# Designed miniproteins, single chains, continued (5), part 10

Each design is a single chain, and the fold is of that chain. pLDDT is the mean over its residues in the fold that is shown.

## One batch from the design tools (miniprotein)

Design m16317
Fold by ESMFold2-Fast:
Structure m16317 (fold): chain A 90 residues (1-90)
Amino acid sequence: SELIKKAEKLVGEIEELIEQLKEAVKNKDFKKGMEILKQIHQLLVELNGIIAELKERGDEESYEKVKKMFEEVRAKADEAADEFFAAYES
């Protein structure tokens, strides 16, 4: 499915940005970290759009698969964002 391939690509891009965010936190590059957070948010919105489209199409198996991928990558993004804001406030 083209939508599953797009979702997998978006998840990979988000995971790469999460690693870049962790590096920005280590380097105390808060300006870069904020830009990365904005990019992560934009890609999560795009990924959620794919979930909505799969639900509209009634493709339950693909919907559940992509929703699980979204929940897992969002949890990782939220953890990295929490680490960023904790470091920023220190």
Scores: mean pLDDT 89

Design m16318
Fold by ESMFold2-Fast:
Structure m16318 (fold): chain A 76 residues (1-76)
Amino acid sequence: MSAEQRAKFEAELEALLTAYLAALEANRDDPEKIRAITEEAIKQIKALAQKYKVPQEELERLIQQVEAETARLIAA
């Protein structure tokens, strides 16, 4: 992708991840909400990857990052 498209992708991804982390912290005591928040974040990342035609390898890395953040919070 172009440098401009990469910058737009990274800005949208940063906004998405910022909202996701804030939602996790606000709902840290509710495992059901944590699950729903994580599933929604993964769905939004997949949509963003499709929009910018992100390689499958990069998409999988981003999903693993989201899952790792959720696991870190749940592990206490």
Scores: mean pLDDT 82

Design m16319
Fold by ESMFold2-Fast:
Structure m16319 (fold): chain A 79 residues (1-79)
Amino acid sequence: MTAEEAREMAERALEEAREYREKYLEAKAKGDGIKTAGYGLRAIGAGTEGWIAKRAGEEKGDERAVELGEEAIRVAGGK
């Protein structure tokens, strides 16, 4: 993985983590168990991509990829 690819992955992971976490909380507030579980799993997936991007950024010395990946993990893990 290149530094550029790691950054792009981190950016997508963060966007997906924010989107799915918000949808998760909205579904949970409405009592929709199926959507809550579905969006919850998708947010976990985004957090995993963020972790991969963070590690790649660390190896390539791309601080932006590390920061964005770390934020994606935090957003996904805040359930």
Scores: mean pLDDT 83

Design m16320
Fold by ESMFold2-Fast:
Structure m16320 (fold): chain A 94 residues (1-94)
Amino acid sequence: MTLWLPRGSSVEEALAAVKAALEAELGARVSRVTLVSDEVSNGTRISVYLVELEDGRVFEVLIVQEPDGRVLAVVSELPSLEAGEARMARRKAL
């Protein structure tokens, strides 16, 4: 899933919109949100979250804020929580 946000949206606003969209599409409530990384490069901010639903589904949420104010959220389903944990382990190793 890819979600374009209003120009100038904050990471918090983008994350709230993603949570609302996931709950609406999947009929399950968000149970946990974990910040994986928050990086800024050449004025582009990229924030990565793991979002866990009450039914056990896990999603990686990539929020991209461009220097011109464009905000994009990319949501990808992970096969398991273990896949999310492996991504965190890779980040700590790098």
Scores: mean pLDDT 77

Design m16321
Fold by ESMFold2-Fast:
Structure m16321 (fold): chain A 60 residues (1-60)
Amino acid sequence: MVEELEEKYRRYQEAIEAARKARETLPSKDVLDDTIQALEEKANEYRKKFEELRKKLEES
């Protein structure tokens, strides 16, 4: 369970890095800003989920 959330977080981090690199090659930098922000929000969401799961396991 925690491993799956960590894997999703890692994949979103990879996607963010790729999007940022692609953004540097674009003439209109704002084209990917919303996409990068959405990916960062998803990465943070999954990070929060595995941190919460770890806390629940410690409380159990």
Scores: mean pLDDT 76

Design m16322
Fold by ESMFold2-Fast:
Structure m16322 (fold): chain A 61 residues (1-61)
Amino acid sequence: SLTDEILKLLEKYQKELLEKVEKEGKLPEGAELFTDKNGNKSVRLVDDEATKKAIEELKKK
């Protein structure tokens, strides 16, 4: 479905963003770096507006 495809693109974007953050130390507004209980690092868009904007941009491509 379109939603599943968008979520996969968002996951890919978040993984790329994590690598960039670790190397450059820059985090975009509305995003947070966190580590889960298993030691896996990830970046998540925590602002609803930032998440909506990211989804809209991904829909366009």
Scores: mean pLDDT 68

Design m16323
Fold by ESMFold2-Fast:
Structure m16323 (fold): chain A 96 residues (1-96)
Amino acid sequence: MEILEELAKEENIDLEELEKYSEKEKNALLLARIAEEKQRRTNSSVPLEELEEIAEKLGINLEEVLPILQKIASSKELVEKVRRLGPGLAKLYLEK
């Protein structure tokens, strides 16, 4: 996707690093980043219904990515990768 490639270049996102992940894993990482940013702004956990709305707007099947999201939340390394993935993209989504 051309727009994602241009955005990744502007935000210093390593597209080659993202290629290590499946499409579902990339979608889970993006959703996790948006959820983390929202938790920071509200100082509370993001409810499941809200995650479903975010996933639907992004074209992500939440049920398919839930196990990956749980794995990300349990791994400090994966959480750190989520933080690097595109804070600007997550903020852009939340400000719409």
Scores: mean pLDDT 62

Design m16324
Fold by ESMFold2-Fast:
Structure m16324 (fold): chain A 71 residues (1-71)
Amino acid sequence: LTVSEIKRVVAAAKAAKVSVDAIKEAADIVVKAGKDGATLGKVLGKAAELAPEGKEVTKEHVEAAAKEVIG
């Protein structure tokens, strides 16, 4: 996972109202699983889908999304 990949995904996640704690949780899960920035983007995207419309995405949404995307 490169710094450039992390920066691109973080910018997209902030636009989707993802909390800082949720971004950190997603990055930790992806790094620990040995996955790349594309997987980080998929986890954050799925977490945004799981969050209620107009509400901030939390780390609980990220944990559920990671289970679906990574297994």
Scores: mean pLDDT 73

Design m16325
Fold by ESMFold2-Fast:
Structure m16325 (fold): chain A 74 residues (1-74)
Amino acid sequence: SAQQIAIDTARELAAKASPEHQEAYEAVAQAIEANPDLAAVRTAAGALAAEMSPEKGAAALEAMDRAIAAVRAA
C-alpha cells in the first residue's frame, strides 16, 4: 500500500540517519501510520516541524517528501 511504502521509507531513512535525525524520521513514520492521507500528514508536518529544532524540523519535512516520492515511484 502507499501508506506502507511511506512508512518503510521513513523507517529506512531513520535507520541510516544520525541519532539527532532518527527522532524526526520516526515521528514521520508514526504520523503516516496514524493517518494514511499523506497530503494531510504533510500539511500537519509543517506545524509539527515548527515545534522541533530547525534541524529536526527540516529532517522531518525531508523524510515526508521522500516518503511521498517513493509512493509516487511505486
Scores: mean pLDDT 70

Design m16326
Fold by ESMFold2-Fast:
Structure m16326 (fold): chain A 60 residues (1-60)
Amino acid sequence: SFDEDFEFFKEIVKKMNKSTLEELLPYFKELAKGARDDDLAKALYHAVQVALGNEEEAKK
């Protein structure tokens, strides 16, 4: 589910370098947009946004 995938990626993403996450963010965003019902891709994008301090954007 989205919630389970989000918590999983959130823990992984917290351990990654923020510069790397910022560089990869546009790719994760496009992946999430392209996959209508792909909870995995959407959860990954949300986890990255939260890790970068973009919590307001992640909630939209």
Scores: mean pLDDT 71

Design m16327
Fold by ESMFold2-Fast:
Structure m16327 (fold): chain A 55 residues (1-55)
Amino acid sequence: GPLSKEELEKLAEEGLRIEREAVRQVARTGTADPALVEEGRRIGKILHSQGVYPL
């Protein structure tokens, strides 16, 4: 079902947090945690399904 504006905002914030952590891991180790990458994709798909495009 449709998420509330507040739920979408929290999900978008979590997506940005995951993206920043993945970038940090790549910079430090050359790779990101596959579970972190998959969680980021999952959040992105949810946001996209709700008509929200991650910036």
Scores: mean pLDDT 80

Design m16328
Fold by ESMFold2-Fast:
Structure m16328 (fold): chain A 60 residues (1-60)
Amino acid sequence: KDENDKFLAESEKKSKEYSRLTAETGKEGLEKAKKDFSEKYGEESKAALERNNEVGRRAA
């Protein structure tokens, strides 16, 4: 469990914004973001990015 709510909020915000951009540009943008995110933050962050994108779409 992460206790840094500021970091989580920033990460979630980025994921939702990238998801929205991808909705307009297509899934190619999302795949690039996932690859960059996984290389920078690791596999765990990649999984979180995917979850945030799904939740963001449903919430929106």
Scores: mean pLDDT 63

Design m16329
Fold by ESMFold2-Fast:
Structure m16329 (fold): chain A 83 residues (1-83)
Amino acid sequence: TGNSQTTVAILDASRDRVRDLGRRSDPDTSRVLEDEARVLDDARDLALQGGADSENSAALVKQAAMRGIEADGRADEAVERAE
């Protein structure tokens, strides 16, 4: 925990996965997945802020990673509900 570049890369990959799922989903599920992709974009920005803020870096990057995990989990739940 604390490597902002690694966390950004993970969040970018999760966002791309969630957006790909959204494009393959019905309109209602796609809307939920777009909201979760936006949460992942916000988490990515938080991880980037952690990289620029050495005093708060570990806390910000950890928070970003946790938000990413939660958004990724909600995206998977939305897909399962649609099936």
Scores: mean pLDDT 84

Design m16330
Fold by ESMFold2-Fast:
Structure m16330 (fold): chain A 113 residues (1-113)
Amino acid sequence: SSEELLREFMERVIKLIDELIEEIKKNKFSAEEAIEKINKLIEEIKKLYEEVAPKLSPEEQRVLQSLTDNVIDSLKKIKDYIEENNIEDNELIIEMLENVKRNLESLAKYYED
């Protein structure tokens, strides 16, 4: 079903965010390194969209695009904040990424029914 595909997409994005959080926890990243990793995460999310979107109707693709754009915009805002303030506090970066993850987990619950 489309609801299952949308839920699977969100769960896969959550997993990618979690993998980045774990990588940051294991390694100390500079601001530049954190920005590069977030850029890679954005590209991975775009690839997931390309994999899932062809399986959906045009109307469902619009929903998936909206979800994808919302996540990417959130990650871009984190990236801009890191760059503008030269954030080297890895714990703060983790907290910002965990907030994106929690928002996706909340959205995924709407597709459980």
Scores: mean pLDDT 86

Design m16331
Fold by ESMFold2-Fast:
Structure m16331 (fold): chain A 65 residues (1-65)
Amino acid sequence: AEERKRLGNEFTELRQRHPERAAEISRRALEVFLEKRKTVSPQEADDAAFEEMRREIERLRAEEA
């Protein structure tokens, strides 16, 4: 819960700096959520989408370095 809030704030900051990349990350996470929701619980689908978003944020952070 707290980790998700921190990642959400971090994503908001990234969206201000890289709006196009942030939009792609959001779409990717939504696609993962919708696909997973077909076979698993909403919580498990949300966890999978969160993990995808975290990976993409880390990649973008690495590109900034």
Scores: mean pLDDT 78

Design m16332
Fold by ESMFold2-Fast:
Structure m16332 (fold): chain A 85 residues (1-85)
Amino acid sequence: QLQQAQEAAAEKALEVMALFREYGATAISVSSRVVDGVFEVTVKATFPGKEIVFRIRAEVAASGEVVVSLPEEDRKKLEEIRKSL
């Protein structure tokens, strides 16, 4: 169900926001949209001298399983933040 994908995306977005707050983000904004049955959440975090945009996708697979995925580019951004501490 679309609701399950929405809930999964929301949980992941909360985790990402918590990490950004721990890393010293001064501002965080969140937006969401649905594209071809995929729930996409965009988390934008502002740091002193740096801005990071993170995207989370959640969908219901043909098997009925809820799949949450992070684009490779956004995974690299998260790794860079972790290394910057």
Scores: mean pLDDT 75

Design m16333
Fold by ESMFold2-Fast:
Structure m16333 (fold): chain A 84 residues (1-84)
Amino acid sequence: SAAEGRARLESLLALPDRSIAALLGMGGVQASPAEARALLEAVLARLDAGASAEEAFTYLRDGLIALGASEEDATRTARGLVGL
């Protein structure tokens, strides 16, 4: 759900940038700490603006692919983070 996704992203964004980047790295993402935070903040902003979990999933998946994740890893990670 959008509410579950928002809660998960808020919890992640409470972590230091390095920890966020390391957690995304476990999902196959090779991002700088700043890039990792900026992507998650953009997803949270979309959810706060009333985006559905499915819309937030698509945005996060595409962002993770742009940061070097495979389609499989990006899909799995994005689904988990937005609560789908």
Scores: mean pLDDT 82

Design m16334
Fold by ESMFold2-Fast:
Parts: C-alpha cells; structure tokens; sequence
Structure m16334 (fold): chain A 80 residues (1-80)
C-alpha cells in the first residue's frame, strides 16, 4: 500500500541520516504515524561508544517524496 511504501522510505531515510551522524543503529521504533507524517526513534551507539537515541520526524510531500522536518538526538547515560 502507499502507506507501507511511505513508512519503508521514511525508515530508510532515517537510518541513512543516523549513519551520516555516525550512529550504528540497533533498534528502530515508530512512535507516531499519520497519513503523511511519521515519527521514528532510532536507538544505537555513536562513534565514541555512547548509547544514543535519535528522534526523527518525516513528512510525505504531495509528489510522494519524503523529507526530514525535525530531528533530536539524546545521549543515554551508561549505568554507573
């Protein structure tokens, strides 16, 4: 379906974006989904070995292209 195609494209774009940020992605979770938007959490490790979560909001344009509209990265504390 067009929704499945959108989500697949959104996940692939979000993973590529995470890789460009130096994040090795281990988990992908969809947090929110509408007809033309999706929010994804990508959990992984950064280049320094820190556990991080990247939140990405993506939008589907009228022409079917997908773009990142918001992003935020948080470092998770290692257990002391």
Amino acid sequence: SSMEEFIKKAIELAKKYAEEKGIKVTKVQILEQTEDSVTIALTGTDENGNKVVLFVELKKNKDGSVEIVKEAIYQMEAAR
Scores: mean pLDDT 83

Design m16335
Fold by ESMFold2-Fast:
Structure m16335 (fold): chain A 86 residues (1-86)
Amino acid sequence: MKNAEKLPEYIEKSKKYIDKLPEETRVINEAILKVYEGKDVDEVAKEAAERISKILNVDPDTVYEILKSILEAVRKVKEAYEKLKK
């Protein structure tokens, strides 16, 4: 994967496999897709962190910080890509 421009295509293809992934991986992928589709990073990160923390039996705040970092990166990539299309 040499181009950030290919990321939307890979995300769309991933949707077909989301329902077949382990629950924790599915939650993360669904969160990434929601942010890429324009959902609020903070809201999505909090929801995903609560679900993952229950699955892994870890503190939600720790998971939230990690997910927020990942989702913020996804949002910035999308914003940069949209800016290049203008």
Scores: mean pLDDT 73

Design m16336
Fold by ESMFold2-Fast:
Structure m16336 (fold): chain A 74 residues (1-74)
Amino acid sequence: TLSAREAVERAMEALGKERLTAEELGEGLQKAGIMSKGTGEAFVREGARRLGLDPERELSAEEAARAMSAATGG
């Protein structure tokens, strides 16, 4: 199982960007073959909501990984 941080880093590598919005992270996760765009975007948006982060702005790898972990109950 990939950690949230590893999943985010692969998504960023797939898009060639160091900071991603929730929508872009969903695209990167799909391009990296980890999960569908819709599922990845939904996890980041839910996690961002729980952490008080704005998913419409570009998130760092650390912020995005924390959001994914929060959405999956960790």
Scores: mean pLDDT 82

Design m16337
Fold by ESMFold2-Fast:
Structure m16337 (fold): chain A 98 residues (1-98)
Amino acid sequence: SLKEKIKELLEEIKKLLPSASLEQLKQAGEHLVGALRVLGKHEEADAIRAAIATGDKEAVKAAILRALEIIEENLDKHPDKLELIKKFVEKALEILKK
């Protein structure tokens, strides 16, 4: 299912975070902002952008980890949005695999 595929992609992102550069984290974070906004999680999306603005790698990483949890927890609430969420999550993963 799309939900199962998204969960798999979120776990792949989580595994790549420890080795990611600050630039990769910033770019991946912007794609996750897109996914959170699709879910109506605007405060959490703003938290990622605030972390990006600090330039602090650990702050951006922590904000991304929180975003992954929120996306996974909310997949069942928005079945009509899963394809769009998957696209944003896939874009974040592509950045981290470079």
Scores: mean pLDDT 89

Design m16338
Fold by ESMFold2-Fast:
Structure m16338 (fold): chain A 81 residues (1-81)
Amino acid sequence: SMIDIIKNAVEKYIKEEKFSEELKKIMDEFLKKLSKAKTQEEFDAIVAETIQKMKELPLEERVKGLQVLSLVVQIYLEYQS
């Protein structure tokens, strides 16, 4: 499923980029909410909320988080086409 592809991609990225525990927690919450999302509107809201949570992180961690969110958005859009 799309969610399984997204989870696998995120897990690989987190392992390679050595995310902080705070960023890992934010991404875990993101994936949990994403697994329950049923509409594009819910997906957009979850992404926006996750970006807001990342604002409290140092710049280096925010860049890593935004990069993985960009990957997730790309996978989501490819699955909608």
Scores: mean pLDDT 81

Design m16339
Fold by ESMFold2-Fast:
Structure m16339 (fold): chain A 120 residues (1-120)
Amino acid sequence: MDKLLEEIEEIVNKINEKLDELKATGDPDLIAFADKLEELVSKMLELVKKAVENPEDVEKLFEEFKSLYDEILDLLTELELKVRKKPPAFRAAAQKKISEIAELLREYANLVMELFDKLR
């Protein structure tokens, strides 16, 4: 369990590093997305820690986690639509960073699912 929680915290740190890279672009849409995603990822990590502390609540906390993850997917979709309207050079760089964040988010979700399965 402790190893899974450490791996989850490590992936959250990697996500936050990539979000800082988006903020460094100075683009208002990327900054707003990064700030909101950082908030959601933080809330999801709090749910994971609560599940470890209270395994009896694992199913309820997992439903709350899925709800937050769906909100993240909606934010990614909205950002992709906004980025498509940007100049080609900016778009290519932004899409690469967004793709890297999306991959880290999938890894995060997979690790959390593994943790919740172990708590059942």
Scores: mean pLDDT 86

Design m16340
Fold by ESMFold2-Fast:
Structure m16340 (fold): chain A 62 residues (1-62)
Amino acid sequence: SILEKISELLEKRGGDTVTRDEAVEIAREAGLSDEQIEALKARLPDEATRSEVLDLVEEILK
């Protein structure tokens, strides 16, 4: 699933947080549409925890 791919990419990145740009790149690599990526950009802070990114992506994929 897209969520599983994002989780794997976030684990590979490491660290406690990712930047908005890093989270967007990860989401794009995982297969989010342009519309879903724009929604993610609008909701993301400049720096987010891995859990925050996963929660936002899960909401967007509903």
Scores: mean pLDDT 81

Design m16341
Fold by ESMFold2-Fast:
Structure m16341 (fold): chain A 79 residues (1-79)
Amino acid sequence: SAEAARRLGEILAEVGAKESPLLKEAGEEAIRAVEAAEAGDLEKAEEYARRGEELLKKAKEEDPEAFAKALEAIAKAVA
């Protein structure tokens, strides 16, 4: 859902703001993807989603502790 996707991006950006610039940027790109999709711009939504995925992959490799904290926060928020 759009609400769940937006909340996921917000959590990634919030955790990342303090602990991982890559994770913060991944969350910001995820929020942009949701906003583009809500506006009907599916091409931009896909572009932002791909950027977010690549940044999230890098964050998992470089900042695994911050990534784990974000996953815990997401699991609690999306239940």
Scores: mean pLDDT 84

Design m16342
Fold by ESMFold2-Fast:
Order: C-alpha cells, then structure tokens, then sequence
Structure m16342 (fold): chain A 108 residues (1-108)
C-alpha cells in the first residue's frame, strides 16, 4: 500500500539523517576511516532491522522493499560524498551495505 511504502521511506529518511548527523560530528573530530565505516555500517544495520520489521508487518512486496533499500543505499552514498569521504572508502561501505540488504531480502 502507499501508506506502508510511505512509512518505510520515513524510516529510511530517519536512518540517512542519523548517519549524516553522526558523520558530520566524526568529520569535525577527525575520526579514522575505520571508525567512519564501522559507524555507517552499524547505523545502517539498525535502520535495516527497523525497516524489515515494518515491511513484514505491512506485508510489503519483496520487490518494493528491495527498491526502498536501493533508495536508502543511494542516499547514504550521496551523504558520504557530500561529507567528503574518499571514493575508495565509499565503495567499501556501499559493498557492505548492499551485502546486508541482500541478506535481509534473502530472509524476507
């Protein structure tokens, strides 16, 4: 339903916002690439878990859930670019986020 997809997109937006806010602080504090990657992956994992629960509750079709996860990953990548994260680190993070999304979809 449109309401279910809207709820899922709101959770995705919240996840992107949390990643942006945390990374902004980490960039000011000059945290390591390792810590940045670990933080992004952890916040994504938490958001993915909440989104999976919502998708199951509302019986969202797998293909629609997959599309929203692709939108979330693209938004996270854009946030990393905007905050000046290196292309190599972005590629590593995106690879891990896509692996987590594939695992969640396989169990869905």
Amino acid sequence: SEEALAALRREADLTVGLIHSRLYIMKLEKESDEDIKATVVELFRRGLARMTELARRYAVPRAQFAAVLDELIAAVVETLKDLGVSDDLIAEIESELRALAREALAAY
Scores: mean pLDDT 91

Design m16343
Fold by ESMFold2-Fast:
Structure m16343 (fold): chain A 83 residues (1-83)
Amino acid sequence: PSYSDEEIRQKYLEELEGRRALLERAGVDQRALDYLDQAIDVLKNTPDLEKALAEAQAYVAKADEIAEADREKLLALEKELLE
């Protein structure tokens, strides 16, 4: 294993952990946080970096979809509460 692969893994882990902390503080849907936790777990536990990155990116995409849907749900709820 090269230092380059380890550096890429570590930098992406730090990015995902920071993103998860920000989204948790923002109060997004727990399902989005759960997908980010899966992405982090894959990066920590999958020895093949290319596979780890691909699987982690797929989980991040799912987290993004849920976060976006949650924004629309909050907007719809606010519209119903128009008082």
Scores: mean pLDDT 76

Design m16344
Fold by ESMFold2-Fast:
Structure m16344 (fold): chain A 62 residues (1-62)
Amino acid sequence: SIDDIIQQIRDTARQGRRDGDSVDTIQQRIAQIFGQQMPTMSRQQQIEVSRDTRTIMDRIRG
């Protein structure tokens, strides 16, 4: 489900912060997850995951 994809992205961001990874490194890992999952998602689901990913990244930056 898209909730599982969003949770995977959230967990990746959380782990990256724990490991002391840069924002750029975390962004690259999240982009990889999104790219791998993109073929399984509808256009609407891609928009939803992109929106939630942006919110997660804003929290890492802010």
Scores: mean pLDDT 83

Design m16345
Fold by ESMFold2-Fast:
Structure m16345 (fold): chain A 98 residues (1-98)
Amino acid sequence: MQEELDAEVLSALALIRAAITINAIKRGKVTPEEAVRDIEKMLDIAREVLARGQRENALIVADSVREAVDAMLKAGVLSPETAERLRARVDEIEAEAR
């Protein structure tokens, strides 16, 4: 219950961060490398949630990261190669959460 609320908050934060990060990169305030590190931190949180046996919550976080990666790729601030790498990590978490 509390963990589900935390996962919803993390999902919302990931999407909000994607939008803010896209704007910050376009303004020269954040590098694409820093944006990738933020996404990797969200994936680390998803792995931690999964390790605690909270499979549904891990999937919510992983789905939010997928949406953020897709938004950043579409905005041209993330390379296709980096997007594929991050998506592969999402796929790994989703496969393990079965």
Scores: mean pLDDT 76

Design m16346
Fold by ESMFold2-Fast:
Structure m16346 (fold): chain A 97 residues (1-97)
Amino acid sequence: MKAIEEAIEELRRLLEEARRLGDPLAVTALESAIKLAEEAKKSSDKQKAIFLLEIALGLLRITRGVLKVIGASPETLEVLERAIEAIERALAELKAS
């Protein structure tokens, strides 16, 4: 639970940064990733929590790839990279427990 809570807190900070940068795709992806992580936190099933976090990770990776192709700012790409790393850390800790 703690690893997922730490990831959610970091994603919320990154969402505020994405809102300041003004990229609607990055904002939408972060909002969706936060919802998936919140559902993972509420789950009593470890495998369901892992599955939801893997969906969030996939969404963030796809969005970063799309934004890179369309020429989004380096700052926007960095926000998504940090979000990807936060979910990857939570997944690693959850799988190790």
Scores: mean pLDDT 88

Design m16347
Fold by ESMFold2-Fast:
Structure m16347 (fold): chain A 97 residues (1-97)
Amino acid sequence: MKEIEIEETVVAPDATAGAVRAAEAIEELVRAIEEGVEKAVARVTGIGTGPGSTTVLTIEIEAWREDGKIVVRIVLERSSTAAPASANGRAEGTAVY
């Protein structure tokens, strides 16, 4: 199994700190998530797979608070072979917004 892992971390101010700063932090956070996902998908798609190969994309998004900041981590993993837990040859297990 060949894997490509892309990790992006975004740090934004605490969204609860002041109305203006909260709005700006949320907008920047949403933009960064959108851009990160688009870049990751563009990088791992468009590469041809052989006949009978299945491409699986797994996207993990974590968000937590740290010292009054909101940290968002996006991890994208691509596999050219479906996991043995699935008996089919179709792409499995990824949902994007």
Scores: mean pLDDT 51

Design m16348
Fold by ESMFold2-Fast:
Structure m16348 (fold): chain A 73 residues (1-73)
Amino acid sequence: MIPDASPEERAALREAVEELKREAIEAIEAGDLQRAARLAVGLGMLGIAAAVLGDDETAERAMEAMKEIEELL
């Protein structure tokens, strides 16, 4: 099995999720729907990475953020 992420790695993943979510919302507000869609895919990828590393909370947050962005598109 892949080793679980360190607390520092988990914090970095959470920060990355929040950053991509913010950037996606900003892209939608700017009318850049292609960028927003790409960032939603990035959130999904981070969610998978977090799940693989055993950080289910961050994985769920990333997937929820991705769905929120998709609903705004």
Scores: mean pLDDT 80

Design m16349
Fold by ESMFold2-Fast:
Structure m16349 (fold): chain A 80 residues (1-80)
Amino acid sequence: MDAKEVAKEALRGAAERMKTLSDEETAELAEGLAAVFEEMAKENPESREELEKAAKVAREASKKSKEEAVEALQKMAEEL
């Protein structure tokens, strides 16, 4: 599976899980997801720009409300 497809599924899965999490757990998941995408970008230079964009979106989502975080991750998954 290519890195973009992995990131897309991770974004969708995280957004779905966030619906059942607390606001604190949602922020932690979003921040963790950003770190994972940053590492994937280093390992996958062909998809680096898209993975770095996904990481930035996840990082910003960690600062938002749960509902806004879910929406941001879903939108990013559609853009990949």
Scores: mean pLDDT 84

Design m16350
Fold by ESMFold2-Fast:
Structure m16350 (fold): chain A 98 residues (1-98)
Amino acid sequence: MRIREDIERVIRQLAEYLGIDLEKLDALPSILDKVRYLLEHMTPQERLDLNSALKLIADLYGIETDPVSSDPEVILSNVEKLLQADEEREKAQKEREK
């Protein structure tokens, strides 16, 4: 849960900073779709800033991500790794409460 919340916060803050339509962003069905939408509206430098923020989240939770890159596929892969780790943590917590 916490990793997902941190990712959604970063996405929203960057969207607001870039003047992206938050209603369009919120209408997208998944965090990955929101990240794809952001990347389409970002310069290579802004994509590097996003990847750096994602790496900071990954480091806080001990998750390995690819080196800082402006490549949209690398950034999306990093987001997928973070979302998988969040889902695994939620699953483990639910199993311990059984």
Scores: mean pLDDT 76

